# Designed miniproteins, single chains, continued (3): the designs that were tried, part 1

Every score and structure here is a prediction.

Each design is a single chain, and the fold is of that chain. pLDDT is the mean over its residues in the fold that is shown.

## One batch from the design tools (miniprotein)

Design m8001
Fold by ESMFold2-Fast:
Structure m8001 (fold): chain A 91 residues (1-91)
Amino acid sequence: AVEEAARAQAEAYRAHDPSLTEAEAERLARVYVEAARLALEAGLPPERAEALASATMLYARQRRPEALREDLLAAGVPRELAERLAELARR
């Protein structure tokens, strides 16, 4: 489930960056897991889905959802997917 995957990812984020609060790590982990799911549902292969999920999480951490949307569109990501990932990064 998304909840289990997000929990594991949050633990990994905090292990790598102990400056992250538990709440922020959980937020970023949920963004990552949901972004990966959206990319896979859009038909992207796992490696591309992982890369987009990582980018979405990074822009979410930076609080830059509009920049993510613009960068994804420039990279050739379909508009609908780019907009959904930017919306997710806004959370």
Scores: mean pLDDT 82

Design m8002
Fold by ESMFold2-Fast:
Structure m8002 (fold): chain A 61 residues (1-61)
Amino acid sequence: VEEEARRLAEETGLSEEAVLALIRTMAALDGPAAELIARIAEHDSGLDAERLLALAREVRA
């Protein structure tokens, strides 16, 4: 999770802390809410929504 979050941060210009906080927030939400947040992050920051959702699922496991 941390390594992939670092890569997403490098690709988008965001901080690792911001990306990790987003992933952890999504992991705490239900599936539909996590999907919505991922799509908003993709639109606003260019973060890959599918990669964010995959990382949120990994944190949940």
Scores: mean pLDDT 78

Design m8003
Fold by ESMFold2-Fast:
Structure m8003 (fold): chain A 66 residues (1-66)
Amino acid sequence: MEKLEKAVEQLRKAFGLDESTARRLAELLVDFELKMTPEEAQRLGELLVGNPDEAIEFLERIKKEL
Protein backbone atom coordinates (compact mmCIF):
# COMPACT_ATOMS: atom_id res chain seq x y z
CA MET A 1 0.00 0.00 0.00
CA GLU A 2 2.60 2.60 1.08
CA LYS A 3 4.87 1.56 -1.82
CA LEU A 4 2.03 2.15 -4.31
CA GLU A 5 1.24 5.60 -2.84
CA LYS A 6 4.90 6.64 -3.14
CA ALA A 7 4.97 5.50 -6.78
CA VAL A 8 1.80 7.53 -7.50
CA GLU A 9 3.34 10.67 -5.95
CA GLN A 10 6.63 10.21 -7.83
CA LEU A 11 4.84 9.78 -11.19
CA ARG A 12 2.69 12.87 -10.56
CA LYS A 13 5.80 14.91 -9.70
CA ALA A 14 8.03 13.59 -12.52
CA PHE A 15 5.53 13.59 -15.42
CA GLY A 16 2.79 16.01 -14.31
CA LEU A 17 0.16 13.26 -14.31
CA ASP A 18 -3.19 13.57 -12.55
CA GLU A 19 -3.88 11.27 -9.55
CA SER A 20 -6.00 8.68 -11.42
CA THR A 21 -3.56 8.34 -14.36
CA ALA A 22 -0.54 8.10 -12.03
CA ARG A 23 -2.31 5.46 -9.89
CA ARG A 24 -3.18 3.29 -12.90
CA LEU A 25 0.40 3.49 -14.17
CA ALA A 26 1.84 2.78 -10.68
CA GLU A 27 -0.38 -0.32 -10.34
CA LEU A 28 0.98 -1.69 -13.63
CA LEU A 29 4.59 -0.94 -12.68
CA VAL A 30 4.31 -2.34 -9.10
CA ASP A 31 2.92 -5.64 -10.48
CA PHE A 32 5.56 -5.52 -13.20
CA GLU A 33 6.95 -8.93 -14.12
CA LEU A 34 7.02 -7.81 -17.76
CA LYS A 35 10.18 -8.36 -19.80
CA MET A 36 10.07 -5.41 -22.17
CA THR A 37 12.24 -5.17 -25.28
CA PRO A 38 14.42 -2.03 -25.66
CA GLU A 39 12.00 -0.80 -28.34
CA GLU A 40 9.00 -1.22 -26.00
CA ALA A 41 10.85 0.61 -23.17
CA GLN A 42 11.69 3.50 -25.53
CA ARG A 43 8.06 3.71 -26.72
CA LEU A 44 6.83 3.76 -23.09
CA GLY A 45 9.16 6.67 -22.29
CA GLU A 46 7.91 8.68 -25.27
CA LEU A 47 4.25 8.03 -24.38
CA LEU A 48 4.74 8.96 -20.70
CA VAL A 49 5.98 12.43 -21.71
CA GLY A 50 3.42 13.11 -24.47
CA ASN A 51 0.33 10.93 -23.82
CA PRO A 52 0.08 9.16 -20.43
CA ASP A 53 -3.27 7.50 -21.24
CA GLU A 54 -1.72 5.82 -24.30
CA ALA A 55 1.22 4.74 -22.10
CA ILE A 56 -1.22 2.92 -19.78
CA GLU A 57 -2.87 1.17 -22.76
CA PHE A 58 0.59 0.18 -24.06
CA LEU A 59 1.58 -1.37 -20.71
CA GLU A 60 -1.77 -3.21 -20.40
CA ARG A 61 -1.28 -4.67 -23.90
CA ILE A 62 2.23 -5.93 -23.06
CA LYS A 63 1.03 -7.39 -19.72
CA LYS A 64 -1.76 -9.35 -21.47
CA GLU A 65 0.79 -10.99 -23.81
CA LEU A 66 2.62 -12.59 -20.86
Scores: mean pLDDT 68

Design m8004
Fold by ESMFold2-Fast:
Structure m8004 (fold): chain A 89 residues (1-89)
Amino acid sequence: MKLLEEAEEKKKQAGDLAMQAFMAAASGDVAKAEELTKKIQEITKELEEIAKQAEEIDPDSPDAAKVKKIADETAALAKVVQDVVDAMK
């Protein structure tokens, strides 16, 4: 499913941004860390839309379940990054 491939690519992007946000926060660049956290949140919203579309196409598909899991995991990652960055303020 094309939506699964798009979700996997967005999950990778979110992971890369999370690593950069943690490094920025550790370096004292809170403003950069907040900017990167916002980008992760934008990817999370995109993944929610992709998960909705996948479920509308075939709700019983294993690929649709995988897309939903990716969206849920990315949302959890975004929350962890936000909590860490907020603690650095």
Scores: mean pLDDT 83

Design m8005
Fold by ESMFold2-Fast:
Structure m8005 (fold): chain A 58 residues (1-58)
Amino acid sequence: KFIQELLKKLGYYKGPIDGVINEELKEAIKKFQEKHGLPVDGVPNKELIELLKKESGF
């Protein structure tokens, strides 16, 4: 849920904020990982979440 809101705010994710991990959310995570030099695995980890918070102004 929280990761969907952050990715949507940053323009990576356009789907619903429902807490369900779908293919569009995984693709949004991978795009963010690629842009920031993280391993592109589509899995949200602590480092990814911290970067999302920093980029979104949290």
Scores: mean pLDDT 75

Design m8006
Fold by ESMFold2-Fast:
Structure m8006 (fold): chain A 68 residues (1-68)
Amino acid sequence: MVDEAAERLAARYGVSLETARRMVEKAIELLKKGKSPIEAAIELQREFGVSYDAAKAAVIEAEKILKS
């Protein structure tokens, strides 16, 4: 669930809950469009101004959601 993923990101990486939700939702969108996990993480880092580790974590959470 996006909200649970966002809570984990906010707690671990010090991003706001609103930013964390948007990062996970954007990661899901990018992965559905055929972007690689690395490409998605770089896009999130640039768009949200977060660390690469936070961006990568958001992509991993999005992959878990998409895996069913």
Scores: mean pLDDT 84

Design m8007
Fold by ESMFold2-Fast:
Structure m8007 (fold): chain A 87 residues (1-87)
Amino acid sequence: SVIEEFEKLAEELLSKLPEELKEYFKKIVDIIKENMAKEKDVKKFMRNAMDEINKLLSSIKDEKIKNQVEGYATALLYEAKELLLKS
């Protein structure tokens, strides 16, 4: 499935991340996977996933960590979007 393909890509990236980012990255991956399962319309998927990710980002007090997590979240959202469009 496209969700399983996304999970494999995310696991490879996770293995290379600094420990301080891994927990946030796992939360981002879970948000994306849950929204991929709930919504088949790509535009609605992007809106819903971005809204949840932005709430998570707003909870991060360390600006450096927040910026790094935002970068990874954007990249993962783009990969998920491409997978949904190809399905």
Scores: mean pLDDT 85

Design m8008
Fold by ESMFold2-Fast:
Structure m8008 (fold): chain A 78 residues (1-78)
Amino acid sequence: SVPLRVKEVEPEDAEKVAKELEKELGHAKIVPDEVTGKYLVIAGTEEDVREAAEAFERAPPERRAAVLTGVVIRLNAE
């Protein structure tokens, strides 16, 4: 099964990292992190990436890192 991966990157690196992870895992999405000013690259299956991105956007900014970590743990669990 394809794991869900999240990488925090500088804005100028986001496209490069997203392309590499999309090649490795199948799908990647770039989302801005308003708290850090950096970008997050979320990669995995299309379904997992969609779920993680939706959870991130629904969470308050100060909770987004914790929510995303929880989604990664849950979707990668056996």
Scores: mean pLDDT 82

Design m8009
Fold by ESMFold2-Fast:
Structure m8009 (fold): chain A 61 residues (1-61)
Amino acid sequence: MSEEELKEGLRQLASQLPPEVFRRFARWEALRVPPEEFDRFYRVIAEVMEELGLPVPEIRP
């Protein structure tokens, strides 16, 4: 999946979920991403959440 496709998918999901549920989902998804992809995934989530005016969650691998 490209970074652009991931951003679009996350934007679509964010529009369908309450902010609290979206933050929880982002945390769960980060735990399922391989360690080598975590930094990229987290960066994309952070960018999308900032664009939506949501606080970026503290997610650790």
Scores: mean pLDDT 69

Design m8010
Fold by ESMFold2-Fast:
Structure m8010 (fold): chain A 78 residues (1-78)
Amino acid sequence: SMEEIKERIEKYVKEQIEKGIKPSVEEVLVELNLPKKYKELVKKIIEEAVKKSKLKLEEGEVLREGIELLERAVKASF
């Protein structure tokens, strides 16, 4: 089914991103033996997965900035 194909693409893309690799649409199509008609679906899944990965990094950066602000406040009290 289309849903099974989507889940298969999502799993592969997630595994690549977890390894620090952004797969190309063509690489995903070739690796999963998918016809070119799925190019747009694959592109959308890659973009969503990258966006989610960036959001997790941005959340980590906000926490780090918070810690640095607290450290500066403590240092200014000396």
Scores: mean pLDDT 74

Design m8011
Fold by ESMFold2-Fast:
Structure m8011 (fold): chain A 75 residues (1-75)
Amino acid sequence: RQREALARVRETAREAAARGALSEEALKLIEQGADLLEQGNWEEGTALLREALAQVTDPAAREAIERAALAAYIA
């Protein structure tokens, strides 16, 4: 379940990056954060996701990624 939610976080971020709504650096931080969360490193994984989301200026992309991340966090 958490694995599926984290896959959605990664996919949502990649789709946003593909249409220019997310920088390459923010995408990298999201992927690293998702990897850490999948490994059970909640502190560092959550910190990287927060840092990445702070860099997302497109409101629709930010909201979609936040929703996907929340689903992973509560799974």
Scores: mean pLDDT 77

Design m8012
Fold by ESMFold2-Fast:
Order: C-alpha cells, then structure tokens, then sequence
Structure m8012 (fold): chain A 105 residues (1-105)
C-alpha cells in the first residue's frame, strides 16, 4: 500500500535526518499523485532547510534514494543507503557505487 511506504520512508528520514515527517509525507504524496516535479522540488526544499551543509551530490543521492524507495520499496536498503550517504565522503560513496556498477556490468 502506498501510504505504508510513505509512512516508513518518512519515519527513516525523521530518524536519520531529524526532519519533520509530516512535511515529507505531504511531499511524497505529490509524487504518487503524478506531480513528480512538484514532489521532487518540495523534497529538495525540505532537505536543504533541515541539512544546509549537504553537498549537491549528497542531496541528489538522497532524493534518488527516496524516489527508488517509493517505486521499488526496500525500507531496510533505503535506511542503509541514507546512512552511507550521510556518514561517508562523496569520494567514498562514488568509489562504492563504481565498484557495484562494475559487478553488474
């Protein structure tokens, strides 16, 4: 159910980022309503307000992880993905993503 995925994604964001889960739930619903651009823009705004020190690359990765979790729900993988983005340097995350890409192609 889409609402369960929205709730679980918002809970992970609150737990790891300290963001307002209700504001994120509203932004995530916009995505499911077919308002993809509006939903993405709202998520970016909320992330920048909560974590102003995020690099552009970290911001893009968090947004991508959220979108993937909505389209292909794996909440445990989503939480691990966010922890990686938040705790490792952009260079370390790049190296890990390249290693995974080589394993698949």
Amino acid sequence: HMEEVIDRVAEVLQKLLGVDPEAFREALRLFYEGKDREGRAKIVELLRQALPDLSERQLARIVGAIMEALEHPDIEGFEERLKLILTKSDEEVDAEERARARAWG
Scores: mean pLDDT 78

Design m8013
Fold by ESMFold2-Fast:
Structure m8013 (fold): chain A 68 residues (1-68)
Amino acid sequence: SAAERQALIEQLKEKAKRAAELESQIKDLERNGAPIEEIENKRAELEKVKTEIQDLAKQLGAAVFFPE
């Protein structure tokens, strides 16, 4: 339905925003010489969010590719 599609789009937007926030946090941690374990924890959270974005995009009939 249109309502279901709109809900997926809004979830995709929120997760994309979260991914950008996590990428910024990771860069800040790296810049400040934070412990590797803290950086790895944030990277793991980012990978989870990226997977959720791909799943939502797939449900919308779109493919999403992230640079590696």
Scores: mean pLDDT 81

Design m8014
Fold by ESMFold2-Fast:
Structure m8014 (fold): chain A 86 residues (1-86)
Amino acid sequence: SSAERERVNEEAARLVGEAYKEALKLVEAGDVEKGIEVFRDAVREATRMLSEAFPEEREAILEGGERLTEQGTAMLRAKGAALAAA
């Protein structure tokens, strides 16, 4: 159902968003690699949930998760570098 699809999408987005907030706290505390791990693990779990809910869209979901992981990792590393330079 459309409501079920919306719910799974909202849960996946919430999981990744909360993990990114936690990752930023770790980066601000000086633990960039741990922050990246927390974010990566959340994207992996969100991708798993979405792939199970939408098996016909699995390839696109996996590609999206890979891109999101790369972008988030780059942003967290850039934040860590900026904080170290200040």
Scores: mean pLDDT 88

Design m8015
Fold by ESMFold2-Fast:
Structure m8015 (fold): chain A 62 residues (1-62)
Amino acid sequence: ELSEEQKEKLKELVEKAAKEAGVEALIKVTPDGVLVSVTKGSEEQKKKFYEAVGKAAKEVEE
């Protein structure tokens, strides 16, 4: 689905979103896309992070 360029851009946006939300996340680029797992954060911080990730994914798809 995603090109290599889109995957790298998504990874950068997700890393930025994690930093802004104050969560620790494991981010891995795979052949099928980008895998994201939040390892540390409050429920509210995780919610903010996932909202930002959804926005980033939409931006990269366009």
Scores: mean pLDDT 77

Design m8016
Fold by ESMFold2-Fast:
Structure m8016 (fold): chain A 66 residues (1-66)
Amino acid sequence: MHREEAERHIEEGHDHLLNGDLEGASEHYRLASRHYRELGTEEGRRQSERLERQSEALRRQAEEGG
């Protein structure tokens, strides 16, 4: 379940990013990161860290551009 939820949020984040919605993309990547973390695996931890960094970068960009 957590992996499927994470993948769904990544897809939604990509759609937001393609439409220029940096805040929406950031939020979905943040949610995906949480679901990967809940897997309790090393892979999940690595994906969670990557998605958290992407989410933070997008949120910061949105705040500076707004």
Scores: mean pLDDT 82

Design m8017
Fold by ESMFold2-Fast:
Structure m8017 (fold): chain A 81 residues (1-81)
Amino acid sequence: SMQEKKRQVAILYTTAGILYAGVQFGVERQEPDDVIRAEIDDALAVLEELRRKMFELNEDQSDIDKVDRMIQELEALREQV
């Protein structure tokens, strides 16, 4: 159902948020570059799947834009580590 699909998007969004926060904590704690890269790669994989599903379900563009900003921030950070 549409309600079940929206629930799955919410779960993915929560998971992506946890992984995104994990990257920020890793940077703040000065974790090794290889650890930060792995955390970024994990977060990006979930965020890209989330974005794809949000687009398929015609979620609000403003919400998709928030996910796009998180992806861009992590991609920029990955180029620096």
Scores: mean pLDDT 87

Design m8018
Fold by ESMFold2-Fast:
Structure m8018 (fold): chain A 88 residues (1-88)
Amino acid sequence: SAMEEAEKLIEKILEIARELLEKYGVSELDIELTIGVGLLVRGVMQVIGASPEEIVKATIETILKALDKLNPEAAKEFKRKVEELLKE
């Protein structure tokens, strides 16, 4: 289903974010807060009845903003990796 595909995609997106934050030396607290806010946005959007596409988009945008605040180079690499992931 579209929702199952969206959930798998979100899991991959969050994994990319975690790996990049670790690579760029971000603190464990800031990593957990970044991943946590992504999961919260995903959960809230599902409860409100947003479409799978809207949930994915909101999660990406939220994580990207958090990454940019913590490390702009990590955010830039995240954007590239997510764009590559979405090309299929």
Scores: mean pLDDT 87

Design m8019
Fold by ESMFold2-Fast:
Structure m8019 (fold): chain A 77 residues (1-77)
Amino acid sequence: SEVEKLIEEIRELVKEIVELAKKSGDPELIKAAEYTKRLVDASIDYIRSLTDEEEALKLAKQLKKELKELLEYLKKK
């Protein structure tokens, strides 16, 4: 489904965020990235629980957008 494709893209973005945090060697940034991963995992579970495909798609698109913005912010540091 389109939602499942977005979820895979979201998971790849989180993986990149966590790897960037680990490469920084900053323990607070690593902790924040791991916390972000847990929140995203919970959001994915929620999106998958939705019976409304339109709502699920909207939330998945928003989550992907926010994670892309976070990744770009971290790359500029």
Scores: mean pLDDT 87

Design m8020
Fold by ESMFold2-Fast:
Structure m8020 (fold): chain A 84 residues (1-84)
Amino acid sequence: KPVEYAKKVIEDLKRAIEKAKELGLTDFVEELQRQIEAVNKLLERYKAGDKEVLEKIYKGYKNTPSSVLDKLIETAKKEKERKK
């Protein structure tokens, strides 16, 4: 279900934002917020009857954001380490 899939994506992104805030990584917080906005725009278009965005939701987010979040968190840790 595309709505449930997109909600899962948003949920995982919100969890990553919390982790990024704990690490003091404002740049990643902004990037993750932009991703949430993009997903929300696709959901609004889908609810408005634009069924073509359904393909973009499925193809764009083949993996759960969990794999992307792990990579972003790793990058975030490395950036914080470099600021020491």
Scores: mean pLDDT 66

Design m8021
Fold by ESMFold2-Fast:
Order: C-alpha cells, then sequence, then structure tokens
Structure m8021 (fold): chain A 71 residues (1-71)
C-alpha cells in the first residue's frame, strides 16, 4: 500500500465528512481503498455514516484509515 496516498486521501475524506459532503467523502474513501488502505466494508460503513450526517462516526473511519486509530 502507498502509505502517503492512503493518508492524504483519508485526511481529505475526513474533512469532507466534517463539511457534510458525503459524496466527496465516498470518493476519497474509494481512493484509500485503491491505494490498499481500506476494505470495501470499511469504505461502505464510513460512507453510510457520512450520508446519515453522522460526521463523528464518518471521521472515526477516516482517522482509522489514516492510521490515527489503527497503529
Amino acid sequence: ADAAAVRAAATAGGRAAAEGDAERFSQHMKEVQAAGGATEAQVAAGTAAAREGDSDRANLYAAGMAGLGGA
């Protein structure tokens, strides 16, 4: 996995979730998956939380993918 690409995409995704932009969050989480930093299930769970307006939960998934919660 490209750790720099994973971190950049996950950080951008978390920011989108905080701004209430679930579609932009979904795109960045797919970039994390493509770089090998997330499973489809993790992307789906984070995206669902963002679409529900649960920015705290969406941000938790993004932080985990960036390595902030998973080290």
Scores: mean pLDDT 70

Design m8022
Fold by ESMFold2-Fast:
Parts: sequence; C-alpha cells; structure tokens
Structure m8022 (fold): chain A 96 residues (1-96)
Amino acid sequence: MNQQLLEQYLQQIDELHRQAVAQINAAPTKAQIDAVVDQFDAQLDQIVADAKAAGLTDKQLQQLQLYVDISRGVIYVHAAVQKTILDIQRERELRR
C-alpha cells in the first residue's frame, strides 16, 4: 500500500489550506474572498483527480476525500467570518 503517497497529498492540502487562509485574511473585498475560495475548491478537486490517476486504493481515496471535505468546510466558515468582519468595518466607516 502506498501510504507515503497519501501522506504527500494530505501535506499538499495542508499547504493550500494555509495559503487560502492567508489570502482570505488579506482580501479587501468579498469578491476577492470568493475568488480565493473558488481557486481553493478547484485545487482540491485537482488533487483528488491526481490521486485517482495515481492508483490510490478506494480506502485511501475515501480518507483523502474526507480530509478534502473537512478542509473545504473550514475554509467556507473562515470566508463567511471574514466577509462579516468586512461588513462590520464598512458599517463603522458609514457612521463617521
């Protein structure tokens, strides 16, 4: 079983996750936050496609998919929170 290959894909997801969080935190607009989320989703879909092509077992692909789903969910929550922060900042500026 190629456990090392699975671990490499999980590490790639971790790196993409860290990059997505940093980009969301630096995004000045909701549109830019949405663009980061869309890019992250596309990158995760590509990793799953690459893993299937690389011959990972069904069990390993299921583990990878679960990790992808968890990471995706965390990024969606993070994006929603950051959009709320931008709304609060805009409301504070409009009250000046």
Scores: mean pLDDT 86

Design m8023
Fold by ESMFold2-Fast:
Structure m8023 (fold): chain A 99 residues (1-99)
Amino acid sequence: SLEEEEAKRREGEELREKEKERLKEELGLDDEELEELLKRREEVERRVVALTRAGKDDEAIELYEEYLEEELKLAKEKKNEKLKEEIEKLLKEVEEARK
């Protein structure tokens, strides 16, 4: 029903707002920086999924690693230590996944 769809949309919006606020606090980002970060992540995630579905797992891992290295460079340029630490953690997880 329309009422059930509206309720699900409102619940989804509240969860997204709560998650955005959590990420802003955890990563030390403002609203504009968070939106730009999420847009870049979504684009890379789409490409990684497409490569994985095509059986190009090595290319998918390389693309994700290159993305993380670029994000790390941006975090360092902005002097955002929290974002830097989060990206370095993700790069370590990629290194471990390659073994």
Scores: mean pLDDT 77

Design m8024
Fold by ESMFold2-Fast:
Structure m8024 (fold): chain A 69 residues (1-69)
Amino acid sequence: VSGETVTVTVARFGGTVVVSVRDENGNLLAEKRVSAAAPEAVLEIDGIRITAALDVAVGEARTEKVTVP
């Protein structure tokens, strides 16, 4: 929902990146598995587009809080 804060987690497992989006209560809203060769991952939640950069090393995870516009 617009104006809500979501948590975006990007975790890399070799050639695969898992992107997960959770709401403020920890409920999973979307999850996508993409190739690490892709430039970014795009997830769509109720018509809202969330773009995540895949700039994590193998075995690393990045977590950030994003306010949905």
Scores: mean pLDDT 74

Design m8025
Fold by ESMFold2-Fast:
Structure m8025 (fold): chain A 97 residues (1-97)
Amino acid sequence: MIQLQLEGIPAEARIGDRIRIHIRWEADQDGLFELQLDLIDLANGRIQLLAQERTDANEAEFEINGIEEAGNYRILARAQDENGNWGGEAQVDLRVY
């Protein structure tokens, strides 16, 4: 099982704000992980890939150049192990104005 935690995401941001996201995870096994970071628009359910990284570490940092439209969003992080199994998810809701 993979346990993910998202850090650094504010509850509210302005259009164009730079957001630095720190992802930490705990896994029962060592190995190569594929991390995916998605932005979900809560008004319409549209999903946008923000970042994807392959790593054998237990943490990663991403910087997103600001969200272009005001709204209510969810940032979703997922990790996949080297066998193709998706582990736990972490999510944080964000208002952009």
Scores: mean pLDDT 80

Design m8026
Fold by ESMFold2-Fast:
Structure m8026 (fold): chain A 85 residues (1-85)
Amino acid sequence: IDEIKQLLLQLADLISSLLEEVGKSDIANKVKQLLQSASKSSDKNVIHDKVSQAVELVLSLGDEGIEILKQAKDLLDKLITLLSK
């Protein structure tokens, strides 16, 4: 499932860069590790769980996290749609 892996890596790069820009380097590293780990899995449930953990971690930042996820919305929507198939 090359498309899911590409979306995970694009999402990892985008979200980690946005988190680094706002001074959340520790969270950026954790999100990147979760999404890169998900990209190495062939199990859709494992991928979904790791993506959910990354999103929850970003949302824990409050309004700042919501703004970051808005910028990643198109990639997240595509990824979630593919994981639900």
Scores: mean pLDDT 82

Design m8027
Fold by ESMFold2-Fast:
Structure m8027 (fold): chain A 79 residues (1-79)
Amino acid sequence: MRPLSRADRLAARIMGYRHGQLPPSSEPVRDVSLATFVAVTGTPEDEVRREFAEGARLGQTPDGDELRRRWEEELARLE
């Protein structure tokens, strides 16, 4: 298991943002997405879950869409 890279953290936050925009009834879809991310990246689940939760939280703020755009731009610049 490797630590989260900056790219992993940004990807998890963007995923959290997207699922945070969905109604609570989408929670099973969120859990599957989180589990898939952990399985594919080999990163610690607790760290991914923290980044996902932060993305979802910030996505509920007035700046949510701008933050998501900035994270996507930063991720595109990373290897």
Scores: mean pLDDT 74

Design m8028
Fold by ESMFold2-Fast:
Structure m8028 (fold): chain A 77 residues (1-77)
Amino acid sequence: MSEVLEAIRKKLEEERKELDTVRKQLMDQINKAIKEFEKDPSKKKYAEWLKKFVEEGNIDRAAEAIYRRRKEKELAK
């Protein structure tokens, strides 16, 4: 029984680590997009929109949604 609990704990830790990885990847992509948009004055408003998206905590929700979709796909197969 303790072995089963330890396996569950380790799995939850791995899932949290995967979520952190998805969040970091998404943040890196957004930061790269912001820099590209800031280079072009006509696209500056998209850079501002992305900054606001991050500031409002939407990045955490987006990362969680991506992770959940991936998890659903794995569970279905």
Scores: mean pLDDT 76

Design m8029
Fold by ESMFold2-Fast:
Parts: sequence; C-alpha cells; structure tokens
Structure m8029 (fold): chain A 86 residues (1-86)
Amino acid sequence: MAETEEAIRRAVELGKEVENVPEEVAREALEEALRAARAASEEERRRMRVLLEALVLATELIQAGAPVAEALEAARAHRAALEAAL
C-alpha cells in the first residue's frame, strides 16, 4: 500500500524537479499510475512500477534533448516490453 503511494509521490517529485518536462508527458504517465493505484491489486502495483520506470525514462530522454514525441514513444515501448514480461 504505502509503497505504491510512495512511488506515485516520487513520480510527482521527479516531474517537479524537471520543470521543462512537457506537462502532457508527465500527466499521461502520472494519470496511468494513479489509475493503477486506485484499483490496486498486486498486478496493478506491478504496473505502477512499470509506469514509474517509463516516466523516469521519458524524463531522462527529454533532459538529454530528445523530442517529446520520441521520448513518449520510447517510454511506451519500454512499458509494453515490461508488461509483456509479466
């Protein structure tokens, strides 16, 4: 329980630390994380971790100068790969 809430809080803190992260990218990832938390089964907690990892990847790519569309695509691909491994 607390771990899932901490992961969401950490994702929000990450977004705040990177002021230049596009709101759309941060919002989309966070909304999915929050949705998973609200219906929190063990499966959804795993998805929360996957979403957090995707958010970190997107943020790092944007900070490295990648276009928003490319960062979002990479994050979605990474998330899909992790979900396929579940």
Scores: mean pLDDT 67

Design m8030
Fold by ESMFold2-Fast:
Structure m8030 (fold): chain A 83 residues (1-83)
Amino acid sequence: DELTELLDRILEAPTIEEAVRIALEQGLLTPDEGERLLAEARRIEAEEGLEAAKRYVAGRALERWARRLAERGVVPVPRPTPF
């Protein structure tokens, strides 16, 4: 739910700056990573539009969220059956 709520907030953000800020506020990115992500998202927005740029930010946030869970040891052992 926390992850779904985070992704929804990013995708519903009115600007790419706000989308990146949401990820930074959650501690998913270092300041340096945030600057680089914002620069890349701005390039994507100029090339493909706001929707594509926000989708890119959401994808990076998802990747960082997964790494954060693994770092905490919360991620369960890998198994093919999810039940």
Scores: mean pLDDT 75

Design m8031
Fold by ESMFold2-Fast:
Structure m8031 (fold): chain A 99 residues (1-99)
Amino acid sequence: PFYVPEPRLPEGAEGKIEVLSENEVKATVTIDGITAEVHVKQEGNKLHVKFTATDAAGNQLLSGEFTIDTEPLTLEELKDFALRIANQVALAAKEIAAR
């Protein structure tokens, strides 16, 4: 695996990472009352991603799951990936909430 830079959040965002194992992490990002939770599990050359996003009232705005083929990632690369996906999900849910 190649080096992945330290994960960065946009200004005003709050991020949290929970390590469940060396191959499984959860990332939570909150932006303007929208909370996105992403669960990433690595199995060999596959990465399984599940995500949800809710507003401040607890309404689910976005949810889904997908699997991608990738080379095995280190724990730090998994943490970075999960946080980046959580940030993107939170931003997408924020756009949905603004409609």
Scores: mean pLDDT 77

Design m8032
Fold by ESMFold2-Fast:
Structure m8032 (fold): chain A 88 residues (1-88)
Amino acid sequence: SEQKRRQEEVNAAEEHARQALEAMRAYYQQASGMDPQVAADRVRMAGDTAAQAYLGAGKLDPQKREEYEAKGKAVEAEAAALAAEILA
């Protein structure tokens, strides 16, 4: 029962991360119609949300902690790159 609930919590965290990643990429696609600083801030915030969700999944599933930490870092790097492109 606890093991099943833990897996459901991990799945929810992964889904939250996926939705935040989609929001980050949507803000990037909409950036040309927005103030560049506002667009960059929204991209970073959505990326931070996704990274935090992956870190949360790693805490719930310690055997995959390194995998989730790597996913979080990859998302932070993507958000930083997209924000830099918006501000260029």
Scores: mean pLDDT 88

Design m8033
Fold by ESMFold2-Fast:
Structure m8033 (fold): chain A 96 residues (1-96)
Amino acid sequence: AVYDVTIKASTGAEGTVKADTNGGGDISLASHGGRVAASMTPDGKAVGGALVLPPDLPLPESVEIYVNGQLVGKGGKGGRSEASGRGTATAIGDLP
């Protein structure tokens, strides 16, 4: 199956990608900066989403993950890579 996966950050950053139960996930640009990626978990029962931010953008306090417009999970504050300064915030949610 193919799902619309939307990531919404407390900073206002938002993006939607397709995730497929047969593997893989797309990457798209987020509003207010960054990129959104999503992928199915190895058991095929949940979806993981990530917001990836350049070093100069603030980390969100929280992130929400939606599948086909339904809220399925929440994530906490993002973290930064020491090597690149790249920010990442993640959430996971069970498929509806």
Scores: mean pLDDT 76

Design m8034
Fold by ESMFold2-Fast:
Structure m8034 (fold): chain A 114 residues (1-114)
Amino acid sequence: MSEEKEREIIELTREIFRAAFEGAPEEEIRRLLRELDRLLEDVDPSRLPRLALESVLELVSEAIKRQGVDATEAALRRLAALVEAEQLSERARAFLQHVIDTALGVLRIVRAAS
């Protein structure tokens, strides 16, 4: 996989999570999900570096500071529902579900500490 394509996948993943946290319209999020699926067509998501996950977790931490745990969890659950409802490839769904599940796990730890 080219370094440029890897960077595009990471940045688009960040854009999806940012849009979800900012309460973007459903159609905008669905458009971004379809674009990510297209980029992943020739890529094995299991080979994407942990950096993509770390970058998203940083966005989750920032969202918690700006809007609180409850609003951030609601945004992630809304994103998860859109991922399940959209006709995405299994690889795109598996990749996004893994990132979302990890972020929700972090929120459970933060909530327990609060």
Scores: mean pLDDT 79

Design m8035
Fold by ESMFold2-Fast:
Structure m8035 (fold): chain A 107 residues (1-107)
Amino acid sequence: SVQDELQKLLEESLQNSAREDLLSRTRRDLELYTRKGLELTNQVNQQLKKLGKASSSLLGEASRLYSQAASLALHAAALNPDDKERYLSLREEMLKNAQRLEDMLKS
């Protein structure tokens, strides 16, 4: 379950660094990967509009970035329980974006 994953990530994180420092780094990486995923998704949309199809490499890379962002959002939820629902909502949105790109790749 998501709760079990959150507990495991919290326990692992507390062993390796200060929680607040790790949260700051995780938030920075989350913003970076989300931004990169959006940039590549915009390129996918441009190719679809112009060519009716998108590069499999571009679709795969965009999906991978959103999947990494989803993992970072889950980690941020574990590190910051006060904002847990916001990060879990962001995780669901990132997974949804990754799945849409994967579905296009398999089409």
Scores: mean pLDDT 86

